Designed miniproteins, single chains, continued (4). Designs and how they scored, part 83

Each design is a single chain, and the fold is of that chain. pLDDT is the mean over its residues in the fold that is shown.

## One batch from the design tools (miniprotein)

Design m15056
Fold by ESMFold2-Fast:
Structure m15056 (fold): chain A 106 residues (1-106)
Amino acid sequence: MTPAQEEALRLLEELIKKEKDPEVKEALRKLLELAKKEKDEELARVLVQVLITLEMLKDPKSKLIILKAVVEALEAIPEDASGAEKAAAVADAAAEAIEKAIAEKK
């Protein structure tokens, strides 16, 4: 595994252990299984950024919005997509989900 892949998997396992909300914990476990199948360094770097953002969030609702968007983006990507295409799709999905989470707090 690349260093970014190892860091993403480590952060995911740490977040799963710390998480008390059952829906968020299940979404994190699903993301961990999807992340284990990915071998691209750029996608791994995007996942690390998403996970750091999740660790900074307080409420389960915001975390769940972001996690669902990232998981759905990963599942929707064609198997023949490049690592750059996968990374862009996940980054875009995470950015939109963060905007929605912020809007719901106002």
Scores: mean pLDDT 80

Design m15057
Fold by ESMFold2-Fast:
Structure m15057 (fold): chain A 65 residues (1-65)
Amino acid sequence: KEIEELLKKLRELAKDPNTSLDEFVKVATEIAKKMAYKNLTKEQQDKIFEEIRKAYREYLKKKNA
């Protein structure tokens, strides 16, 4: 639940051109910390990492526009 909420926040930040890199990295770091604390399956971990990569790619597109 917590990781899903943080992923949603990360996706929202990625779409907002006013989002700073520090703010984006803070949320991504919190997701990584939550993953490390939970005994997630490899499939769950890979899915979360892919969602983070997607959000980061969108963030870079917005910043370089």
Scores: mean pLDDT 77

Design m15058
Fold by ESMFold2-Fast:
Structure m15058 (fold): chain A 75 residues (1-75)
Amino acid sequence: MKITPEEAAEYVKKNLEAGNERSIKIALATAEGVRKALPEVKELADGFIEAIKNGDADKAAELFRELMEKVEELT
């Protein structure tokens, strides 16, 4: 039922590589929501958003995994 951080990161990478606009928008909205709710993850969320804007799928997936791991630690 719970998606793992590793599975979430792989999903993000595949959607960025495929250019799936809807999935990219959902990922960006999720990162924005998380950084507003949990200021402690702001740097990771900001890095993830920046990686998506730069088209760096590998870096975006890595940062998303770290973001999800940090969120699980804080919740």
Scores: mean pLDDT 76

Design m15059
Fold by ESMFold2-Fast:
Structure m15059 (fold): chain A 86 residues (1-86)
Amino acid sequence: MKLIITVRNADEEEKKAYLELGEEYRKRGYEVKVTIEGDTLTLEIENLSVSLVIGEALRAIGLGLDGHEAKVTFKGDVVEIEITFK
């Protein structure tokens, strides 16, 4: 599956956390594309297992419960996670 994680209104520490997440996936042999546009960071991760995708979706749900805005969309073989920080 392809996973796309977009974080919006992210400060430097929040962007660093997602850059480190992308680097962890690269170290595990995954293809990772990172795009940064101001306070928005997008991670695109190719060929991720279903269990890893579910793990990232649960992480996003946790951020939503902590008062951030979180949206998870399943589109066949692509999963999109959008997080807007407060």
Scores: mean pLDDT 86

Design m15060
Fold by ESMFold2-Fast:
Structure m15060 (fold): chain A 75 residues (1-75)
Amino acid sequence: SLGLDPAGLAILAELQALAAARGRTITPDTSLVEVVEFLAEVYGVEKPEDVPDIPLREALKDPEFGAFLQKLESA
């Protein structure tokens, strides 16, 4: 298993659905940098500078990740 709680799995599923709707693929091994670049493109905002180059599955273990995504959408 990925070691994710239900909230992390739900965020992963939402990100994968959003990517698939736009002809892209996101996996638990996709770099967080690539995920954030994709979301910045979706939201029409510039990519934040201080995004760690870690696999998405590691970011999904952070309970603050949902808040980070909400802040990115608001940028």
Scores: mean pLDDT 80

Design m15061
Fold by ESMFold2-Fast:
Structure m15061 (fold): chain A 66 residues (1-66)
Amino acid sequence: SDEELVEQINELGRQAREAAEQGDVEKAEELAKKIVELAKKLNNPAIIGAAERDAKEIVEEARKKA
């Protein structure tokens, strides 16, 4: 369901932010990519746009910490 998909996106977001805090760029990029991929399945432009912005920010934070 869309609700389960949103919950999965939120959990991956939490994990991606943890990876970013640790400077794990590879893991942050992998998780960020999965977040955007799942968001695209919802076919909602606002949600997809938000996920793409969050993904970019998470990866940038990971690179700053690395």
Scores: mean pLDDT 85

Design m15062
Fold by ESMFold2-Fast:
Structure m15062 (fold): chain A 63 residues (1-63)
Amino acid sequence: GGASAAGAGAAAGGGEDTEGARRAGLYNHQKDSEKAAEAAREAGLRGGNEAGAESAYRDGLKS
């Protein structure tokens, strides 16, 4: 754990892209692999934020 910085621009980088990827992770956790994959794929394609999408996807899986 870190108590400093933690990526100031990461949270405000983009709400839509991260939300889509996050949902994709959640869907994958619920057995909706196809829907999850499609959602994550579209989210990444839309913004082109591979790093952000990956992080959000993992966050969704955690949920």
Scores: mean pLDDT 55

Design m15063
Fold by ESMFold2-Fast:
Structure m15063 (fold): chain A 68 residues (1-68)
Amino acid sequence: MDMKIAQEAIEEGVKYAEKKAKTMPLEDLISDVARMVHEKTASLPPILRHQAINKAASKAVEIYEKAK
């Protein structure tokens, strides 16, 4: 299920961001989260992959801002 794979990838990206937001620069955090989601969604169509990456990155930014 494409939605399940995308959601799982986003959830792992969010967990990573929650652990690392206080310990690394925002640019590095976004890069790491985007890479993780990109790798986990390799089997998905490009449009769903792009949406998953963007959603995870947006959530990572929110987590980083709250950690400040």
Scores: mean pLDDT 81

Design m15064
Fold by ESMFold2-Fast:
Structure m15064 (fold): chain A 65 residues (1-65)
Amino acid sequence: TLEELRRRIRELVEELQRRHTELLELEQRNKETGGKYEAEVDRLRREVERLAEELNALLAELDAL
């Protein structure tokens, strides 16, 4: 239903916001340590990208309705 889709979108936005905050904190630590956390930053960026792709798919479903 439209309501279920909107709820899923909201939950995914909240998850994406949480992961984005974690990414900003990790990027700051990476700068402070001269790049020691580059691999962890890259992994978290990929996770954010996957969540954004899922959100885009759900938004496309909403637009199709």
Scores: mean pLDDT 85

Design m15065
Fold by ESMFold2-Fast:
Structure m15065 (fold): chain A 66 residues (1-66)
Amino acid sequence: KDGGEAFARIYRDKLAPLVGGDGTGALPDLVNDPEAAKRAIENPSAFSPPLPPLTEEEKQVLLDYL
């Protein structure tokens, strides 16, 4: 299963800057909180600040991984 590798790449490229990288950001820890990660994938604009949109392929990979 390649979900972990694909998730790490997507997280690094799109999500890590928004969560503060070192965990100091106010945004949920999307790697360690799967429910927050799922909500971010389904409705990124509901977050403050809004998260960048994911492609359908990226959403499927992350949801399959989580």
Scores: mean pLDDT 58

Design m15066
Fold by ESMFold2-Fast:
Structure m15066 (fold): chain A 69 residues (1-69)
Amino acid sequence: DKEAVRKNLEVALENLETNPPAALAALQEAIKLSTDPELIKLLEEAREALVNGDYEKARELLEKAIELL
């Protein structure tokens, strides 16, 4: 369901710096709903960036993921 993935990625982007735990939860849900290996790879890289506090990299990876939808 691409729409559910997109919605979770938008929630993740909105919460990256203001509420990182909420961003992480939304990103994890997007990964669970995704079936495209290329998309999953980008989302896993965004998750790693987010848990490392690299919000700029996480934002760029999430924007790329949304473009793939």
Scores: mean pLDDT 84

Design m15067
Fold by ESMFold2-Fast:
Structure m15067 (fold): chain A 60 residues (1-60)
Amino acid sequence: MKKIDEIAEKLMATANEAAKEMIEKAKKVIEVTLQRPDVSPPEEANVEKALQAAKDHGEK
């Protein structure tokens, strides 16, 4: 998904190294979930919220 890559890049641009690792892990989990044929694409806002939470957790 192009949107998830764009959101992850925006968050990583302002993140420290620990937060970048957390964002990458969260992105992989979302990508694996989206590979399921019975799953509708998540709303952009939900993807952004999940990646932002990963960044915030890494910055603690």
Scores: mean pLDDT 72

Design m15068
Fold by ESMFold2-Fast:
Structure m15068 (fold): chain A 62 residues (1-62)
Amino acid sequence: SALAAQAAANLRAQAAAHRAAGEDDFAEALERAADALEASDAATSEEVGRAAVRGAPGTLPK
């Protein structure tokens, strides 16, 4: 999670620099990569949080 957040932040910083240079296509590619990393990290954190709240990780509520 911390590594994913750092990697996503670095990608977004690079994307911002490319946007400032007018390289929007390049910036969008970097932002999509950052979004994918954050989505994966968020999904994992959300699953862990839900399991903790429910107290029974094996219950598989839909």
Scores: mean pLDDT 70

Design m15069
Fold by ESMFold2-Fast:
Structure m15069 (fold): chain A 96 residues (1-96)
Amino acid sequence: PVPLTPEQLAEAERLADRYIERIKKAVEAGDSEGLHAAVRELLAAADTMPPEAQRLVLEKVADGLSKLLEEEKDFDRQIDIATALIAVAVHLATLR
C-alpha cells in the first residue's frame, strides 16, 4: 500500500463530501433518479483515482449513506439509499 500525498488525500475528501451532499439533497427531494445518477458518477470518478484514494472516497461515502439510511423513515427512500450503499460497498470490495 502506497500512502496518499496530502494533495491526493484532500482531493479524495473533497470528492467524497461533494457526492455525500449531492446524495443527501436527492434523498431530501425524493429524487431517486438523481440519487442513482450521483452514485454512477461517483463510481466513474473514483475509477480515475489511485486505489488508495478510491478506497478512502468509497469508504467515506458508504459511511455517509449508512447515516442517511439510519435517519430515513420513508420505506421507499430507505430502499433507494440501501441500493446505493450496496453499489458503493460492492465497488469497494472489487478494489482488493
Scores: mean pLDDT 83

Design m15070
Fold by ESMFold2-Fast:
Structure m15070 (fold): chain A 80 residues (1-80)
Amino acid sequence: MLSPLETLKLINEAIEEAKKAGLSNEAIVQLREAIIYLAAGDFEKAEKYLEKALALAKSKEQQEVIRQIMEKAKAAVEAA
């Protein structure tokens, strides 16, 4: 389980990357929820919110950014 500070850092980095990629605020909210549940070890809810974020992506480029953000978050959770 990640610390609250480590989780906040992942969320802030994810929001910055998502904004640069042009993701909607709704997609960013779903992505944030996915990271929060992933950090808490709730993989089922994390996957649910990831699917919602991907569905809100307007392009393949945005889908790739979402996947990269989630892979980075998964690596951080697995390393902890």
Scores: mean pLDDT 83

Design m15071
Fold by ESMFold2-Fast:
Structure m15071 (fold): chain A 57 residues (1-57)
Amino acid sequence: SKLEEALREAERLIREGRVGEAARILADLVKQGYSGEELAERARELGLPQAADLALA
């Protein structure tokens, strides 16, 4: 899904030290109607801990 692809891309960017680009992806998902808590929970389900932590920041 597009949500899973976006969360995986955010995780990859964070692991590469590109946290600002990852934050822009998560901000776009929030504009689409997702809460930070929903994004964090979905990221945890996918095994993406860095994206989950950033979604709650």
Scores: mean pLDDT 88

Design m15072
Fold by ESMFold2-Fast:
Order: C-alpha cells, then structure tokens, then sequence
Structure m15072 (fold): chain A 73 residues (1-73)
C-alpha cells in the first residue's frame, strides 16, 4: 500500500530527527518534530489514506522514541 509505505517512511524520518534534536539537548525542537509527525499522521487518517488503528500504533512508536531519546540526554 502506497499510503502505508509513505506513513512508515515519514515515521522513520521524523524518528531520526527527534533523536538527533534530543541528542543535542534541543528538547523543544524534538517536541516540535513529534507534533509535526503526529499532525501528518492525523491528516492521513482524516483523508482516509491510513486506518486510525495503524496511525495510533505509529504515534505510540514516535512517542516512545521521543521519551527514550529524552531519557538518554
């Protein structure tokens, strides 16, 4: 599925950016990136491109990356 592949690529990209920002001590930037990623996933759900369940799983994964990255800094 093109939309699911897009969402997975989006999550991988944002996860890397969150980790990079947090590793530099820029927790505000890491939080902003997380919010942007969550907004993009919400938009894809609103457009019917991905299921709410799939989006919820991806949001949980992103939040876990964010929390783990902050705990390491």
Amino acid sequence: EAAREEALRLVVKYAREIVDAASQGDTEKAEQILKEAEAELDRMVAEGRISPEFAANLRAALRQVYEDALAET
Scores: mean pLDDT 82

Design m15073
Fold by ESMFold2-Fast:
Structure m15073 (fold): chain A 70 residues (1-70)
Amino acid sequence: SEELRRRQRRIDLMKRAFELYEIAKEKGIPLDEARKKVFELMKKARPLYEAGDEAGVDALFEEAKKEILS
């Protein structure tokens, strides 16, 4: 069902956000700063995933990982 697909997508986005928090923690980035960064990323990702632009969402999270790891 579409509702099940929407739930799965939401879970996947939450998992990605959690992974970014873990990477930020390993890099020594303060939690409040990491939280703000993830919040801004989620704001950018929301319209893309609602439009079905999965590649755009993937690109945003990949760039965020690179930025944190740099």
Scores: mean pLDDT 78

Design m15074
Fold by ESMFold2-Fast:
Structure m15074 (fold): chain A 61 residues (1-61)
Amino acid sequence: SKAEEIRKPFLEKYGDKFSEKEIRAAIAAILGKNGEASYKEIGKEVGVSASAVRRATKALL
């Protein structure tokens, strides 16, 4: 899918530091541009903690 093609370079680059779920959540947070307020909601949808979304998001920026 197109979404997988967009995520692939980030998974290759950051896969040693973060899980696939954390990377997907971080990309969603960056694209949504809602900042830290969205981390808890994105974390619930993906199945990771808000703190994990925050750490991955800051690393990918």
Scores: mean pLDDT 73

Design m15075
Fold by ESMFold2-Fast:
Structure m15075 (fold): chain A 76 residues (1-76)
Amino acid sequence: AAELGAKLTPLERRILRLLAEHPYTPQSVAEIAEALGVSQSTVSRHLRNLEAMGLVKRIPGRGYQITDAGLAVVES
């Protein structure tokens, strides 16, 4: 948990915290990009990294949702 948290970029931590505010509501790449003031391509790249770590999951047609593992990282 602590070692995994140390490997996250500041933007990846911001994405996880944003998703943690609405943990049962998927957010689109466009919605995350607008909320954080970054490009959709930047958000998409970091979401792919977070998905590979098991911290977010893709919901087809709806966007990305935080996992229980992602919530644990935000809380630590």
Scores: mean pLDDT 81

Design m15076
Fold by ESMFold2-Fast:
Structure m15076 (fold): chain A 79 residues (1-79)
Amino acid sequence: MEEINKVIGLTLRIIGIEWDIELLGAMDDPEVKALIEEAEKLRSQGQELFNQGNFKEAKELFEKALELYEKALELAKSK
């Protein structure tokens, strides 16, 4: 149950970061885009595990995805 709430929180934070990157106009930057694409793969894998009831493993993949989104945001801000 706590793992479900954490995945929801991670998802909302990812959405916020995506919105910040879009507002910075950095979505089309090749380096930022590469990090987002890798993060999207991890997010998709996490969503699949969540749908299967593997909430702990899903949380771990969403956490890894969030790290890549945060890295993409830092890169976007540095340009």
Scores: mean pLDDT 82

Design m15077
Fold by ESMFold2-Fast:
Structure m15077 (fold): chain A 61 residues (1-61)
Amino acid sequence: DLEKKRELMIEAVREYLKEKGIPEEVIEKVVELTKEGLTKETAEKVRELLLPILKEQQAAK
């Protein structure tokens, strides 16, 4: 079932981002972009949202 596979992917994305300490509001934005379909533009927007947060986590060492 294609829809069940998509739901599993969305849940996996949420869990992955939660593990990385991404804020809930950003996780929801990433999930919404993923639901629209993974295009080059969507992937770039996801990267732009996540990159600053991941950088801050590295700086906290």
Scores: mean pLDDT 74

Design m15078
Fold by ESMFold2-Fast:
Structure m15078 (fold): chain A 71 residues (1-71)
Amino acid sequence: ATEEMKEAMKVAEELKPEVLARIKEKGPTGTVLQEEMQKIIDALKAKGASERTARAAATGMLSDVVTEYLK
């Protein structure tokens, strides 16, 4: 669990610049945030993360991206 979470967080961090770019282009609307959340979850699951771990890592990364956008 802990090692899986660390690996998922590392992959999510690598995806962060692309997610931020799309949010800057489209705006942080509910629909866009839901679409980005699902894309991150799907990418992490493709790398072998469980749904729970993928969702947790995706939620953390997306929260950080939205916070950076709103500065």
Scores: mean pLDDT 82

Design m15080
Fold by ESMFold2-Fast:
Structure m15080 (fold): chain A 62 residues (1-62)
Amino acid sequence: EKVKEELRKLAEELIKLMKEKGYSQEDIDRFKRYVEALLKREDNLEYAVERLKATIEGMKEF
């Protein structure tokens, strides 16, 4: 529910950063598939949220 909404928002933010950093369309599509799989499984979603937050912070720095 709320965790799924947060995960989707973080995924959108990360995709935006990936495009700005010059990641390939293939890498972006792979990430989209990964997020979709997580949402369907409903397993470890809180962990996924924390991992995406850390990744976004790292990408904002470098």
Scores: mean pLDDT 78

Design m15081
Fold by ESMFold2-Fast:
Structure m15081 (fold): chain A 76 residues (1-76)
Amino acid sequence: SLEELLEELERLYKELQEAIEKGDLERAEELLERMLELLKEITKDESASYIELLLAMSMVVEGWVALEQAKRKAAA
């Protein structure tokens, strides 16, 4: 269901944040890729409201930004 997809996306987002905090950037990148695939499934769900789509997109964008910031700090 859409609710289950959104809950899984939120769980992946939390795991992504934990991976970044631990400096496991390889795992964080794999988690972000899984979040992107899940976003694609959510966008194909005809029952998804505009607000639910924005919520899903916001989690993916925030995760991507957090990972890029962490990579930049690691490269410095």
Scores: mean pLDDT 86

Design m15082
Fold by ESMFold2-Fast:
Structure m15082 (fold): chain A 84 residues (1-84)
Amino acid sequence: EEELKKLEEMLKKDPNNVTALIQLGLYYYERGELEKAKELFEKAIKLDPNNVVALRMLAEVYRDLGETEKAEELQKKADELIKK
């Protein structure tokens, strides 16, 4: 509750705060709000395309939504970034 309000306030002040987008996406993902989580992680990746956490979390969302091919592509990109 307090966490959600803090994250919403951070994004209201800076809509491009990648860390806040990822944390809010994770908040919704943990609660089963997959579409909200997806939108937040997608926005984070648009702002920071090499963010391994956002790529991994979006892959998990796609897997849960049954979008296996998209999940595998994102997971592969995240794994490649970790190895470099």
Scores: mean pLDDT 84

Design m15083
Fold by ESMFold2-Fast:
Structure m15083 (fold): chain A 75 residues (1-75)
Amino acid sequence: VDKLLQQAKQKEQQARRAREESRRYFELAKELMKDPSKYTEASGYAVLGVGYAVESDLLEREAEKLREEALKLLS
């Protein structure tokens, strides 16, 4: 049980980090969009932001499953 909770905690930490990266890349894209000559670079950062957001969601789902398994074992 402790092992499952520890793994869930680690994945939650990774998810938070990915969400912060996603936010950072979207802010960079927004800043670059102020300059029309940098729209291609802004687009690239926006794509990275989406990628990290997806990664964060997947990690959160994995953590939730691990917590659910731990709870069922404790019942």
Scores: mean pLDDT 83

Design m15084
Fold by ESMFold2-Fast:
Structure m15084 (fold): chain A 79 residues (1-79)
Amino acid sequence: MTPEELLKKAIEAYKKGNYEEALRAIDELVSRGEMSPVELAKKYPEIVDKVIEYLKKSPDPEAQRRAEELERFKKLAEK
């Protein structure tokens, strides 16, 4: 998938309330170096906010850790 296709997938998943799919597309974009986590939080704060909210509702400690990581990137985006 191209970076543009991954971003579109994340946006469509977000619109459908599928935050798990949105998170996977975001992780793929970041892992490929196509977009920094800070740049993502700056351009698409609404997607990042909903993914953080979704992760915080999970009882999984790994999901909580991931939410805290995204919150740190969001704070850096506010510079």
Scores: mean pLDDT 76

Design m15085
Fold by ESMFold2-Fast:
Structure m15085 (fold): chain A 82 residues (1-82)
Amino acid sequence: GAIESLKKALEAARQGNREEALKYIDDASNEVGKIADKLSLEDREKIIRHLVEARRALNRGDYETAIKHLEEAIKVLEKALE
């Protein structure tokens, strides 16, 4: 699911594997889209924003910023699905 894909993206980013991290962010984005009806508009906007910022950070080689955004996306999604 989306949380699993984000956790894999986080681990890839921690290992400096940009290609794998971006792949798992794309997987997570698609999975979030499939459960959008289960999320509030605010939570959807927060998750999307964090994933966009994580991708941008990875593309510029800023893994620390990407990791922070992935951690925040996971937190929002875990709380939303409780």
Scores: mean pLDDT 88

Design m15086
Fold by ESMFold2-Fast:
Structure m15086 (fold): chain A 96 residues (1-96)
Amino acid sequence: MEEKIKKAEELLRKGKEYYNQGKFDEAISYFEEAIKLAPDSPLVGEAYLLLGRAYLDKGEYDKAIEYFEKAMEVNKDNPLLVLEAAVLLAIARSKK
């Protein structure tokens, strides 16, 4: 279990590196792999937030909305992450 979480954290980090380079498809792939590897871990909420951001930056607003809603659901006990997801969700909805 702990080894899977560490590998998922490495995948999130690589995804963030691709995201920062504007390589959104590669970033999305890494974030999806991180969730698949550790679906019950605390990192899942951050991964959903990052998926939403990547889809938002690609102009895929419906997918961005879906992932921001998932991020808020998983992170209901993390008020700062919920607030960030809610702001980004409002931005994605305004683009439609």
Scores: mean pLDDT 84

Design m15087
Fold by ESMFold2-Fast:
Structure m15087 (fold): chain A 93 residues (1-93)
Amino acid sequence: MEQEKKAEELLNKAIEALRNGDYEKAVKYFQEALELAKDNPSLQAQAYYLLGVAYYKMGDYEKAIEYFEQALKINPDNEFAKKMLEEVKKKLE
């Protein structure tokens, strides 16, 4: 659908911003992608996981945990999200 294509474009822009260290910009693009992708669980799971990564890199471990848990709620077999959730929990010890 047209809105899903727009969501994928925003997801790609967010990933590019994340790679460039523009974490605040990445968060905004991921949130916009999520708003457009309400009927796309696969894209939602990916966006939640990457939001978790962005917040982790910003040192916001509480938000990182929330987003990794949201990703795992949609895709429980996401080994990357499981590994990152353990990593974040170690930072809070």
Scores: mean pLDDT 86

Design m15088
Fold by ESMFold2-Fast:
Structure m15088 (fold): chain A 62 residues (1-62)
Amino acid sequence: GLIIARATMPVPKLSEDELELREGDIVEVLEEVDENHAYVRNLKTGEEGIVPKSALEILEVK
């Protein structure tokens, strides 16, 4: 299903597989990587990468 989330804090990019987020960025959760990480797409930039789930607030689940 479609999962939409918002970044609640800035997220740094520390490796090539990670995604930098700014607070307030809206992302689609594409897959769960592990218990603490998700692979997401930034809906404004189209960039994809791994982010910590603790930085995300779920807005919508379809």
Scores: mean pLDDT 85

Design m15089
Fold by ESMFold2-Fast:
Structure m15089 (fold): chain A 88 residues (1-88)
Amino acid sequence: EEELLELVRKGIYKAGALKNPDNAELQLEAGEYYLSLGRYDEAIKWYEKAIEIDPKNARAYRVLSEAYRKKGDFEKADEWEKKAEEIE
């Protein structure tokens, strides 16, 4: 039930992001999905891909900052938050 729904969602977001590697929004959606699962390292990886595609996407920097905060890496969280403010 819940486990099956999570596997389906994981497959959908990952497939969408992999099929469209130049689409920053789809990379962000994959990252947000992994963030919701508590998989912060995976979320960070997808957010970094979004920034590589669109380095002026302030949202990508903010969600990266949030992922680092959830990992307890407050120094990196503050760095990414500042970067988001500079771009916005």
Scores: mean pLDDT 76

Design m15090
Fold by ESMFold2-Fast:
Structure m15090 (fold): chain A 79 residues (1-79)
Amino acid sequence: SIEREVAKGMAMIQVWLGKQAIRAGDYEEAAELLERAAEVVEDVSPEAAELLREAARAAREGDGEEALRLAEEGLRALA
């Protein structure tokens, strides 16, 4: 469906921006982007949404490595 594909595309862009923010050390902004991505995909993949929320938590805790790992797992769950 168009709605499903649009949601996945929006979330992928938000996760990409979040990963860039993590690499730049902007963990608060990364967490906000990852939470938005989770909200967007909640109806299409609850598993991906949960992984992206965990990535946001890791980013807020300053664990950039774990945040990137969980964000990648969230993207994989969307495939």
Scores: mean pLDDT 87

Design m15091
Fold by ESMFold2-Fast:
Formats: C-alpha cells, sequence, structure tokens
Structure m15091 (fold): chain A 117 residues (1-117)
C-alpha cells in the first residue's frame, strides 16, 4: 500500500540520518573545541530536527486515519527536507557524508512523490 511504502521510506531515511549523525559525532570528538567540531554538532542537530519533522508529519497522517490533508502536509515536509539534504550534499566536503546526503535527498523526494499519488 502507499502507507507501507511511506513507512519503509521513512525507515530508510532514519537509518541514513543515524549513519550521518554517527559520522558527525566522531568528527566532533576528534575536533573538540574547534570550529569543525562545532559545525559537526550543529549539522547533527539539524539532521535530528529534519527527521523529527518527518516523523511528526507521518504520525499526524496515521493519527488522522490517512486523511488527504495530513498526506499533503507529509508531502510538503518531505519535499522541504529533500531540499535541505540537496543543499547539504552540495556543501559537504566529506565524500561519505555527501553520498549519504545524496541518498537522503533521493529517498525524501520519493516519499513526497508517494504521498502525492
Amino acid sequence: SPEERMRELLEKIRELVDKAISIYEDIAKQNEGTKEGEEAIRNAFILRLALLDLERAYQEYVDSGFSPEARERLARVAEEVAKLFEYLAKQSTNPELKKIYEELAKVSRELAEVARE
């Protein structure tokens, strides 16, 4: 069902976000007290907020009984989060993080498309 596909895509986003956060936590530990370490902490926080926004939009969709209004809200949140990941991919100088952001952008775009089906 579209609901199962959206859940699977959200799970994949969570896994990729957790991987990116783990990389930032390692960077922060290795660069404690530096600008690079501070940027890693900020980027990890941004990722946690983006995931929280998606999870909240999905939970509202489920709690509404899969309403068209909540579905469109989920699509809009997924599109905004995809734009954020596209931006982070473009700005990232770390090849592994860049690859994760490119995949996150793709999966978030797919979530928005499924929500608009």
Scores: mean pLDDT 90

Design m15092
Fold by ESMFold2-Fast:
Structure m15092 (fold): chain A 71 residues (1-71)
Amino acid sequence: MEEMKEKMLKLAEELLASPDPKDQVNGYVLLARIAYEEGDLEKAIAYLEKALELEPENEEIKEALEQVKEE
C-alpha cells in the first residue's frame, strides 16, 4: 500500500507538471483519491474542485465531489 501510494504521488506530480490540462486534471483526481483514502476529505474536495475547474463538464468528477461532500 505505501509503495503504491508513493508511485501514485510521483505520477500525480508528473501529471501536474505537464502543460496539458488533461494531464493536470488526472493529477488532481489522483491526489484527491489519495487524500480520500487517508481520510482527508477537505483535501480530497479541494483537489476535485481544481479538476472540475479545468473540466467543468466531467460528470465523473462531479459525482465524486458530491459523494465526498456527503461524508
Scores: mean pLDDT 80

